# Ledger of designs, part 36: designed miniproteins, single chains, continued (2)

Each design is a single chain, and the fold is of that chain. pLDDT is the mean over its residues in the fold that is shown.

## One batch from the design tools (miniprotein)

Design m5299
Fold by ESMFold2-Fast:
Structure m5299 (fold): chain A 64 residues (1-64)
Amino acid sequence: GPKLRELILRLIGLKLRKIGLELELERAKAAGDEETAERLEREIEELEEEIKRLEEEIKKLEAE
């Protein structure tokens, strides 16, 4: 249904954002920017929690 489709599109968006942050983290580490690397690691962890919650919601809706 349209609700499931919306959640899947949101999940794709969050996963793309995570890839972008991981690339920024690689660049910060390569540059020796420890402060930026630490901030990006925290942002990635928060985003991973959002992704996990959304994946659990999608699975519940697909089972029903």
Scores: mean pLDDT 86

Design m5300
Fold by ESMFold2-Fast:
Structure m5300 (fold): chain A 68 residues (1-68)
Amino acid sequence: MEEAKKLFEQGQAAMNAGDYEKAVEYFEKALSLDPKNTQALAALAAAYRRLGKDEKAAQYEQKLQQVK
């Protein structure tokens, strides 16, 4: 949990800096450690949308909807 939180925070910092590619990298790493992290799933979808990768964004949006 702690490592996943750290990676998520780094992803948020990258989003704030406008570095969506780095944000995706950090959020993907956070999600690999905590696959049910709905915040990381939502953040990945948002970051991919910002990169214009709508197909990837939709994939993570679908995963987010399946986590209850």
Scores: mean pLDDT 81

Design m5301
Fold by ESMFold2-Fast:
Structure m5301 (fold): chain A 61 residues (1-61)
Amino acid sequence: MSLEELLRDVFRAMREGKSLEEILEKYKDDPEAAELAARIYRVLSTFSQEQLDNAYAELEA
């Protein structure tokens, strides 16, 4: 799985209000992807809602 796919998936899930637990459940059979997803989630969780919305709009464009 690519880093870009993980980033997009975590970003989308965070915008939908999903928890880290719900995101990690999707990757429970891939511990490397789960580790990367958790790391991405921690970084993105430092963003404001406005910063997340703007970044996600550009990522999905």
Scores: mean pLDDT 76

Design m5302
Fold by ESMFold2-Fast:
Structure m5302 (fold): chain A 70 residues (1-70)
Amino acid sequence: SEEEEVYKKILELLEEAKEKIKQGDFEGALKLAKEAEDLVSSNELSKEQLLEIAKKYDEFLELYYEALEA
């Protein structure tokens, strides 16, 4: 379904953003995270999907802030 395709894309974008942080590409990471945020804000997703996205986004933010403090 379109919802499932969007959900999968959001998760892929967040994983790619985490990889960009590990590579030191903070600008690229933020662009990918913003794309994921835009997809979340423009689509109707289930509670279960939103909880998983929130978890993945928290993982991204933890890596991002840890890298900034290093």
Scores: mean pLDDT 85

Design m5303
Fold by ESMFold2-Fast:
Structure m5303 (fold): chain A 68 residues (1-68)
Amino acid sequence: KTRYLVVGKAPSREAAEAAHAALQAAGIPSTLFPEENRVVSFVTTQEEADRAKALLEAAGAEVTVTPL
């Protein structure tokens, strides 16, 4: 079983909040770090990781996906 750490670094607080809201709407667990303009998600499938990355990038975030 592989886990995936998905980290989105947004250009602004508003972009980070939009990215977090998009992940919540899609049912993907995430945590917003507002002081860092960062959204972090731990997911258990590659498909969830790919979806999280796509949603974060659509909101303007720079995304890193790390398999654990």
Scores: mean pLDDT 82

Design m5304
Fold by ESMFold2-Fast:
Structure m5304 (fold): chain A 97 residues (1-97)
Amino acid sequence: GAGGGAAAARAAAEGARRAGDEEGAEAAEAAAEAAAEAGTAVGGAHYAGAAGAAAGGGGPEAARAAKEAALEAGRRAGPGGERAGRGAAGAAEAAAG
């Protein structure tokens, strides 16, 4: 369930904060909220988005996947989730650009 994905995303946020990556931490927290709100969303997708943002990008495909996963999770969650998904996507995009 969504609980597992949210917990994994929050662990990624913690790691980002310890590394001094506050933007990545915010993206991971937004992804965790989107995962929790979606309920039935694939936890792996939410976690992948958060991990990508927390890592500070990686390649263009990693950044794109993180952005797409966050937006998709937000759409499925509905109101509130879309905002969280956009936040995570924005942070991933900033890390890439």
Scores: mean pLDDT 56

Design m5305
Fold by ESMFold2-Fast:
Structure m5305 (fold): chain A 92 residues (1-92)
Amino acid sequence: SEEEKKARQEIAEIIKRFYEDMLKAVKENDVTGLIAATLRAVGELIELEKKYGNKELVDEAFKALSEIVRALMTDPEKAKKLAEEYIKKLKE
């Protein structure tokens, strides 16, 4: 329970930073920034799985990250809403 709460908090921070970095890179047309933000988020989620062992929670986070990336390509407002809704769910 306590370890799961810590994992959820760390995932929320990863998703928040990922969304903010991706949005900035999209606005600046910075392809290198998009790649860097994605690799950082993936690396942090892999490390979190090693630390807490909660594969189901990490798999859900990877799915959310993929949905945010897909939405950013067509609708940045939808991507923002998806990120905010997932972060809110994690904090409950």
Scores: mean pLDDT 83

Design m5306
Fold by ESMFold2-Fast:
Structure m5306 (fold): chain A 65 residues (1-65)
Amino acid sequence: MAVPSKEELLNMSPEELAYEASLLMSDGTPEQQAEFAARLESIRPYLDAEKQRVVDIFLAAYRAR
């Protein structure tokens, strides 16, 4: 599985973003998860409130591990 680019993440729906986050948490390597988290943090200010909520849930789960 490839980590989605910043441009791909910006163009995803909230549902698509949640799906990609779920796949990376279940099937991703620690390196892929770290890269995904970094990309999400960098784009978070440019997202709508619904997508920001998805990002915040993922980052909380990622930081708990």
Scores: mean pLDDT 81

Design m5307
Fold by ESMFold2-Fast:
Structure m5307 (fold): chain A 56 residues (1-56)
Amino acid sequence: GKDVIKRVAEADSGLTREELDVLEVTDDEALMREIAERHGISLEQAKSLGEALRAA
């Protein structure tokens, strides 16, 4: 479920729960890019993570 995805993302990428919640609901690519760059992940990875959270 969503909790497992969030825990893995926190451990692997250093994203906060608040940032993961934003990625789950946002369609703003500029905001996704900002979060991605802050944590050293790609925009594509951030988009994929948001999609996975929405699908769970």
Scores: mean pLDDT 81

Design m5308
Fold by ESMFold2-Fast:
Structure m5308 (fold): chain A 60 residues (1-60)
Amino acid sequence: LSREELNRIAIEAAKRLMDGEDPEKVEEWLRQRLRDLGAEAEVKVIKTDYGAVVEVRLLP
């Protein structure tokens, strides 16, 4: 998984949050998307008044 791929996924997640999707649904989407690419990750999504914070920790 490249940094460019991860950045594209993160941007789409942020867009979904800005469009009003539930943060928990976006977290599930992110986990599934990363699994489809062969990566395991711990994902946390926090919606704030200024936008959204997406935290992704790739697991070994």
Scores: mean pLDDT 75

Design m5309
Fold by ESMFold2-Fast:
Structure m5309 (fold): chain A 55 residues (1-55)
Amino acid sequence: MVEEMIEQLRGVAERVPELREQAERTIELLKENIEEGLKEMERLSRRAEELADAA
């Protein structure tokens, strides 16, 4: 469900300030084009993993 994905992205934006802008952009993409939003979610997930590893 898109709403559930958006809620998860908001959680990421709150926990990881470095990903906030990207998370908000991904939310907008999910609303406008689900396929593109899903691709951005994958990129954001990869970025979050990289930051977690570096921390």
Scores: mean pLDDT 74

Design m5310
Fold by ESMFold2-Fast:
Structure m5310 (fold): chain A 72 residues (1-72)
Amino acid sequence: MAEARRLAEEGRRAAIAGRLEEARRLYEEALALDPENAEALANLGEVLRRQGRTEEADAYFARAEELARAAA
């Protein structure tokens, strides 16, 4: 959990800085450790959308929404 959270935070900072490829890699690493992190899934989706990878982004958004509903 701590390592996944750290990677997701680094990914968020990279995305804010416009380093989309680095952000994507960091979020992918975070999700490898914590696959059910809805926030990381949604953030990876946003990065993919910003890179023009819309179909991949939609898949991550759908999974993030499903997990968020299950957690409520």
Scores: mean pLDDT 83

Design m5311
Fold by ESMFold2-Fast:
Structure m5311 (fold): chain A 81 residues (1-81)
Amino acid sequence: LEEEYKKLAEEGQEAYEKEGDEEKAFELAKKAGELEAKKAVEEGKAELMIKALEELREENADDPRAVEALEEIIALVKELS
């Protein structure tokens, strides 16, 4: 659900910016990504989602934590598709 994933992403950003809770912000962003991935599989867009996530992984290659999270979401899409 687009609205649900957007809400989780916004809550994650707010936790980071207002609460200074980087770990909570990261976990909420990861959950939002997982929901978006599941939605993409249900809509038959798994291949497009994997490609987009691989591009994000390349863009964030210098951030090991982001790379790890993106790899987990890519694996989830592949397992569900």
Scores: mean pLDDT 72

Design m5312
Fold by ESMFold2-Fast:
Structure m5312 (fold): chain A 55 residues (1-55)
Amino acid sequence: MLAKALRDVDVDTPALLSFKKGDILEVLEERPDGDWLVEKNGKRGLVGSKDVELL
């Protein structure tokens, strides 16, 4: 399932994924706490569901 980033996020935490507005992310898991596990170019991390839009 694909999602599009709504804003830029720059984080230096290994559990979180950095991305830019307009990036396309593969959603692997939606969590009930509002974080989604995603993959971008082979790198996985958590993103806030409010920062992305499902396609």
Scores: mean pLDDT 80

Design m5313
Fold by ESMFold2-Fast:
Structure m5313 (fold): chain A 107 residues (1-107)
Amino acid sequence: APVAFYYYNQGDYETAAKLFERAAENAEKQGRYDLAAVYYQMAGNAYFQLGDYEKAVEYYTKAAELFEKAGNRKLAAQAYRNISDAYEKLGKTEEAEKYRQKAEELE
């Protein structure tokens, strides 16, 4: 979704998040799980920039699960680090440590 990246780069994170969500759903319908994972991760990034850390966790979690199913260990680890960062922003230290450890186990 080139338009979603445009809005993200302009700092319009609200529009970017919604466009990345739709792009991810469309990629899943097409069976393009790696692409769906990338778009969910970008939706998570947009929500993180908005300070909506609960939604950031939600979308980073979807991305991590899809990257693991695809066997993409490095991108799954990145998504788990992003989940950890978002939980830290929420003050949930135990959850943050858990997801940091999951990322380290994947490399």
Scores: mean pLDDT 90

Design m5315
Fold by ESMFold2-Fast:
Structure m5315 (fold): chain A 60 residues (1-60)
Amino acid sequence: SALEKTIENLKKGLELAKKTKNLVIARNILHEAEEVLKTTDDPELKEILEEIKKLVEELE
């Protein structure tokens, strides 16, 4: 599904941002996850959003 592919892409982006400590990538995937959550209520996506938020705070 489109949601499943989006979740997979967000997970890949999160791992890349963690490995490279890249705040720009982290902020980009944060924005994407927040936009998708406006139209869905997926628990896995909510967990990913919280991990992304934590990473953004850690990289500031």
Scores: mean pLDDT 82

Design m5316
Fold by ESMFold2-Fast:
Structure m5316 (fold): chain A 66 residues (1-66)
Amino acid sequence: MEFLVEFVGDVTSQIGLILRFIGDPDIEVERLSETTFRVTYHGDEEAARAFAAELQSRPDVKVTEL
């Protein structure tokens, strides 16, 4: 599954999210801007939805399924 991930907070939230992506072997990341990333999840659909829900629970990020 593919997601658009946007930061709506400060740069502190960016570091945490980047570490989350780097630590996951099922995640491929394309940086579109300083605050916007295209994220491709290569795991199953249920895991991908759980991942999106995890990110969406953060106050400084928005996640859109593509």
Scores: mean pLDDT 74

Design m5317
Fold by ESMFold2-Fast:
Structure m5317 (fold): chain A 57 residues (1-57)
Amino acid sequence: MEALEREARRLLEELLALVTDPTVQAVIRHEVERLLREGRYEEAIEALRKAIAQFRP
């Protein structure tokens, strides 16, 4: 796995650990995997970091 894709997947799992609703987890996973398939790794990483920051004020 490429370094950026690996980082995005690591951040995805970190965000999912903070989300308790399985439906919301499924939506997040689907959207991030879509960005990764499109090669938009930097956008996925930035979005995930912003979301994680909202859970860790």
Scores: mean pLDDT 79

Design m5318
Fold by ESMFold2-Fast:
Structure m5318 (fold): chain A 65 residues (1-65)
Amino acid sequence: YSDEQLTADVLRASREALRQALADPSTPQEVIDLLEQAVRAAEEGDLYTALSLVLQAAVEMALHK
């Protein structure tokens, strides 16, 4: 299933983004919270919510620079 492969790729990317955020002590807690929610959404197969939360986390990171 191509949708299953996409779900796996989004979940892997979301987990990697959260791992990198947690490894950086300068990452705002708000970004960590958004990425944790994105990982949960991806684990549930809600790709739209997961991608929206990852994008929101990226925007928050950009605005706090």
Scores: mean pLDDT 79

Design m5319
Fold by ESMFold2-Fast:
Structure m5319 (fold): chain A 64 residues (1-64)
Amino acid sequence: ALSREELRDEAVLAVTEEADALGLSEAQKAALVREAEALVDAARSEEEFWEAFGALLDALRAAA
């Protein structure tokens, strides 16, 4: 299992890569990083985090 810090690092990396792949602005990327960090902080378990984070990424891909 990942620590809260490792989970945050993984989430920030994943959302940054997705934002770059979609050609999002630096401001949009920063907003997504903040959203990913908020999901890590709000999640009560690693499993809950990945469910919420997966939904965020799916929404971004659907909008592209």
Scores: mean pLDDT 80

Design m5320
Fold by ESMFold2-Fast:
Structure m5320 (fold): chain A 59 residues (1-59)
Amino acid sequence: MKEKEAYLNQVLKELEKKKEDRTYQLLITAIKESDMDTALEIAEVGRKMLQNEEKKKKA
């Protein structure tokens, strides 16, 4: 698998853990329906959102 595809799959797996949340469900759909460049940009947004949620959960 190409590095970009591997990165997208990793982020998708992390987002799928939060698929009950409508926002993350929409991000997953957008990534899957977008081209590689756009998908990477959306994946970065989703990854940052996950990091913020994890920080709040630990606090």
Scores: mean pLDDT 75

Design m5321
Fold by ESMFold2-Fast:
Structure m5321 (fold): chain A 69 residues (1-69)
Amino acid sequence: MDELTPRERAIVELILETGEPLSVAEIAERLGLSQATVSRHVDRLVERGVVSRSEEGLVGPGARATRLA
């Protein structure tokens, strides 16, 4: 069954298409979501190893991002 929700897939696709780490604020602005909503989805994606989050809050690809986008 679906490993990612449509919102989670949109976040992963955006990161992979951009080719650069994005802040939660940038992801929220580009997807028309609140920063709180993006942070919640990013937290789940980090737990799954799909994305990574730096100390500064930048979101980049994780070990499984390319296969799950």
Scores: mean pLDDT 74

Design m5322
Fold by ESMFold2-Fast:
Structure m5322 (fold): chain A 77 residues (1-77)
Amino acid sequence: MLSKEEREHLLELIEEIKKKAEEVLNSDLSEEEKKKQLEAAIKKLRELAELAKKNKDEETAEKAEKLIKELEEKLAK
């Protein structure tokens, strides 16, 4: 299992990605630029979810997966 410190770090990364994605969506960036940044965020979240799942941290994995779904839904618009 991940250490408590490593788990806290993963949660912080997920929160930072969420905050950045919301800033991107609310920005005056072009649709093309928003798409690129959201796709990068989704890829990073998938990596974090897999890492959490491998280490039996289901809560962290679920949090990352929920954010992935939200970003994918916004990207589809």
Scores: mean pLDDT 80

Design m5323
Fold by ESMFold2-Fast:
Structure m5323 (fold): chain A 65 residues (1-65)
Amino acid sequence: FEKLIEELKKKIEENPNDAEAWTKLGAAYLLLEKYEEAIEYYEKALEIDPNNEKAKYNLEVAKEL
């Protein structure tokens, strides 16, 4: 699990406009119950790709927690 977060952070370092990587990082932080960080990562994904339905849905979920 921590290795997944490390891989996602490396992808973002290589391509900071990878909305999918930001969305996955948000999901990983939701599983860690780090809701504020998850919200930040989902908001970043939506800045890059406003039509990312998964990021929109998970952002709403994180805000309710």
Scores: mean pLDDT 80

Design m5324
Fold by ESMFold2-Fast:
Structure m5324 (fold): chain A 91 residues (1-91)
Amino acid sequence: EWRKHLAEGLKAYEKGDYEKAIEHFERAIELDPDSELAPFAAMLLGDAYEKLGDYEKAIEWYERAAELSERLNIGDPEVFRKKAEEAKKKL
């Protein structure tokens, strides 16, 4: 289920349907918040919100991606924090 939502979210994102991408990525995280892909799904949520010009929401999700990365010991949380800092410059 959650992998299907991640895949559909990516498909929507590639088509420029960022609102639909957000719905799918949020659902993927809800279904399996402890997934090894949860930090990346949160980062993709930040990317989608940034495409919509919602920098406040983008920052929230990039910070959430860093928290998930630290908690699950997956990926590099500094990469996600750097995305949050770059988005803050656009506020």
Scores: mean pLDDT 83

Design m5325
Fold by ESMFold2-Fast:
Structure m5325 (fold): chain A 97 residues (1-97)
Amino acid sequence: MIDDYQRSLQVRQQNGNQIGQAGSLYHLGVVYRDQGNYDTALQYYQQALDIYQQQGNTLGVATTYDNIGQVYQDQGNTDQAQRYFQQSQSIRDSVGY
């Protein structure tokens, strides 16, 4: 599964599909979070976030913040989790979602 996402990421990088690249990075973040590898999950979410922000994909940004919040919640860092959830909600409110 991880190998399939990593191969998809490489192909998308070679073909210049930045949104598809962000999606693959996001899914790697989800997989690593599910495995309890929170540091690696945050790295992949940050990479996906950077692409979504650069491309103006506001929903992608909001969804990625929500998942970063979930990582902090899983770690027991409720204060950090709430900050990211609030950032996600503020973005959705600003664009009418």
Scores: mean pLDDT 78

Design m5326
Fold by ESMFold2-Fast:
Structure m5326 (fold): chain A 104 residues (1-104)
Amino acid sequence: ARAEARAHLEEAVEHLARAARLAAEVDPALAPEVERLLRAVQAAADAALAETDPARAAEIMENLYLMVRARTERLGARAEAASPEVAEQLREALEHVERAAETL
C-alpha cells in the first residue's frame, strides 16, 4: 500500500544519504554520483506518491527501480573498492526501492 511504499522509499533515501556521507570520506568523486542518485530517488518518490492513477504511480516506481539498479550496478565495483559499507548501503537502497515498487 501507499504507506508501505513511502516507508520503503524513506529507508532507501536514508541508505543513500549514509552512502553519500561515507563516500565523501573515502572517495570524494563518488559522493556526487551517490547524491545525484539520492535526488533522483527523492524526486521520483514524491511524483509516485502524489500520483492518483495507480498504474501511472506503478510505472514511475518501475522506472525508478530500473534506473537505481543500473546506477548501483555501475557504481558497485568502485563503491566496494572505496568501502564495503558504501557498497552495502547502495545495495540496501536498491532493495528498498524494489520493495516500494512492489507495493504501488
Scores: mean pLDDT 85

Design m5327
Fold by ESMFold2-Fast:
Structure m5327 (fold): chain A 85 residues (1-85)
Amino acid sequence: SIEEIIKEMIERGTSKEELKEFLLQVIDEMMKVEDNPEALELLERLKELIPSADKEQLVLIAKAIDFIYRGNLEEARKLIEEIEG
């Protein structure tokens, strides 16, 4: 999962900038193949959150990406709303 990859990268001391770059690349690649308008909306919202996110928020963003990938859009939306405030 993307969440497990991000957690592993954090444990290895990967910089916040490199974590953000990785997640943006994952989102951009998902958006290229996604045809569901709701999933595209959620991916765009995650993309907007990344530049200001701390490491804890980056883990939650990765978890939301995993929910979108599994088609669990309601769970992804709830998590994104929690991150947004």
Scores: mean pLDDT 89

Design m5328
Fold by ESMFold2-Fast:
Structure m5328 (fold): chain A 66 residues (1-66)
Amino acid sequence: ALSPAERRAVLLRAADAAKNPEAAELLRRAAEAPTSEEMARLVARAVALEPSLAALLAELVLAAAG
């Protein structure tokens, strides 16, 4: 599992790489989310707008965890 700081860094890196500005904003909001449930909801909305973010997030999580 990622630390809160590592999780925030992953979400912000994904936001910077996002091509859809609404998806980028949802990921920035997810990085600041007070609960894991709110974070997951915001990430799901971002991925719905830009499906390629799912693969990018998986890669960034693996890089941060290893």
Scores: mean pLDDT 84

Design m5329
Fold by ESMFold2-Fast:
Structure m5329 (fold): chain A 62 residues (1-62)
Amino acid sequence: SAKEKVKKLILEGANAANKGDKEKASKLFTEAYKLAVEAGLEGLAEAVLQLAKQYGIEVEEP
């Protein structure tokens, strides 16, 4: 499901951020955010933005 894919992208993004790979983390969080918005998963979309902010990772918004 879209929800499970978003959760997987969040986990992969957090792992990349923890390893110091900010570019990879930004791409993964951006993909998670876009998918959550497209799927109408407002709570997960907000969670992605909050988590990215905690890690200091930029999320590209349309």
Scores: mean pLDDT 83

Design m5330
Fold by ESMFold2-Fast:
Structure m5330 (fold): chain A 55 residues (1-55)
Amino acid sequence: MSGRELLEKAEEAFRAGDLETAGLLAAGAVSVGQREGDEETVRRAIELGKRIAAA
């Protein structure tokens, strides 16, 4: 799964109120996105992670 795909699944989980799944998927999106060099996906996943922590 690409970092972008993990981010999309994390956003879906967050919208559904599944903060635990959203957090795990967002962390995965950061890790995979960094490996892929996808700076936009990494930035968006970090932002989502902060929103999850604040929820």
Scores: mean pLDDT 85

Design m5331
Fold by ESMFold2-Fast:
Parts: sequence; C-alpha cells; structure tokens
Structure m5331 (fold): chain A 70 residues (1-70)
Amino acid sequence: MAKLLRLAAERAEAGDLEAAEVALAVAITVSRKLGDEELAEMAQRALDLVAAGDAAGAAEAAREAARFAE
C-alpha cells in the first residue's frame, strides 16, 4: 500500500494527474477491501485534490497517506 501511495504522489508531482488518479483509485479499493477506512479516506482526499487540478496538494496528501500506511 505505502509504495502505491508514493507512486501516486510521484505521478502528481510530475503533473501526470491521470496516472495519479488511477493509483489513488486502486489504493482506495484495496484499503476498503482490507477494512482500513481511515487510509481509504486519506487516499480519497488526495483523489479529490487530483479532481480539483491541485497537483501539489494531491502529491502532499498522497505522501501523508503513504506515511500512515507504513
């Protein structure tokens, strides 16, 4: 999980919001399947920032979620 969220952050930092969205959507799905609703909510917040076009905010939120997932 942490590795996937770091990948999402790296993609967002690179301006590849489409790739960041895909990685975050997978992270949300996996987190919910594992019963980790708090991690799913953090990843959803990063995805909402991607949808808003906030690449820097999305990268920061995804990195925070990755640290939580460690």
Scores: mean pLDDT 85

Design m5332
Fold by ESMFold2-Fast:
Structure m5332 (fold): chain A 76 residues (1-76)
Amino acid sequence: MPEEILRLEVEAALHIMAAEIAKKQGDNEAAKEHYKKAIEKLEELIRKAEEAGDEELAKAAREALEKVKEELKELE
């Protein structure tokens, strides 16, 4: 499922970028929503990477997920 994995990678990255921009602008509500969307996409990406046997991608996605969760906690 290369198209699904690529889509999830792009969607997660775009939401992280949007959250960082919103946070920099002081829009904590928009930042929280984008981080929540990034978490959803990263959790799906981890599952798909594990199904595909891509341990490197799964590890990278888990590291990104933990970072996003910490960012979200700062805004809650």
Scores: mean pLDDT 85

Design m5333
Fold by ESMFold2-Fast:
Structure m5333 (fold): chain A 64 residues (1-64)
Amino acid sequence: AEEDVQKAKEYLEKGDIAKARGYALNALVKDPNNAEAIRLLGEVYRKEGDTANADGLFARADAL
């Protein structure tokens, strides 16, 4: 789980949104309540232009 979160963060920093999305989703499959993974998936949606889904994911992460 933590390794997937770290890789998602690294790929987001490199601009590889597809890889970042994959690793964030893998982290959430292992732990659906991982606030950091939910937040990283929110950043993926924001970079894809889906601000509504991004805002929902950030709100969910902040509630955990």
Scores: mean pLDDT 81

Design m5334
Fold by ESMFold2-Fast:
Structure m5334 (fold): chain A 99 residues (1-99)
Amino acid sequence: HMEEIRQQARQEADEAVKKMLEAVENGRTAVKGLREGKISVEEARQARDEVLKAIDEGVKAANRAYEMGDEEAATRVQKAVREGLSAAREMDRAIEEKL
């Protein structure tokens, strides 16, 4: 049923946004911890890898939402992905500062 498929795409998009925001928050916490000497470079890299994973899943969810005609959901995920890319860049910069 087409309505069920669209509802699943919307749910996947909402879940991708939630996971991205969680990964970004954890990433920002890792940047602070790394700068304060509370965590290792390796732990910060693990947090960055989780952000990159969330970006990959977000791109997939945005494309699916767009294909199902849900431009609003696709736009929401794309905005979350852009925030994830910004966070990943900040994390890479903080990691480089410690090397």
Scores: mean pLDDT 86

Design m5335
Fold by ESMFold2-Fast:
Structure m5335 (fold): chain A 71 residues (1-71)
Amino acid sequence: MAEEAYEYAYKVMSSVPGVSEEEAREIGELAGEYVEAVEAGDEEKAEELGKKLEEKVEEAKKKADEYYASL
């Protein structure tokens, strides 16, 4: 379910150092929307949301790396 995807992604991202609660929520929302698009059979929307989700996760990783590099 989209709700479960949201909760999982939010919990994982909120545990990453340097990632804000707001960023974790945004990634959760994208994960939920992605699952909804897949379940609806909307391949174009799923691909678009999947790319956005990957970009946000990569940004979160860079922020975590920069956070530790700044210590």
Scores: mean pLDDT 79

Design m5336
Fold by ESMFold2-Fast:
Structure m5336 (fold): chain A 101 residues (1-101)
Amino acid sequence: PTTISLDEALRRLAKSVGLLAALGRGLITPEEALAMLGLSEDDLLARLAALSEQAAEAMRQARRVIERETDLDKIRDISLDLAAAAIDGASAEELRKIAEA
């Protein structure tokens, strides 16, 4: 495995939240999810928005958490909660509340 910076790892975490939401909802295959990880953040967000508003919102909220928080344990826990809630079909308002916790 290639060593990556913390900043790059956190960007990949935000992408993974949106991709896990789409995958968990049955909207993409694991092969498609791996290919989509290679997209830019803006291109990925546009693709996710076309597939599911919940997946796109989960990625947006994960990015906000990463930009706001310095505590890696909080980033991890909130990111996992965002992915799980988006898989369950949580509204944009519910996803925002999870990100604000």
Scores: mean pLDDT 83

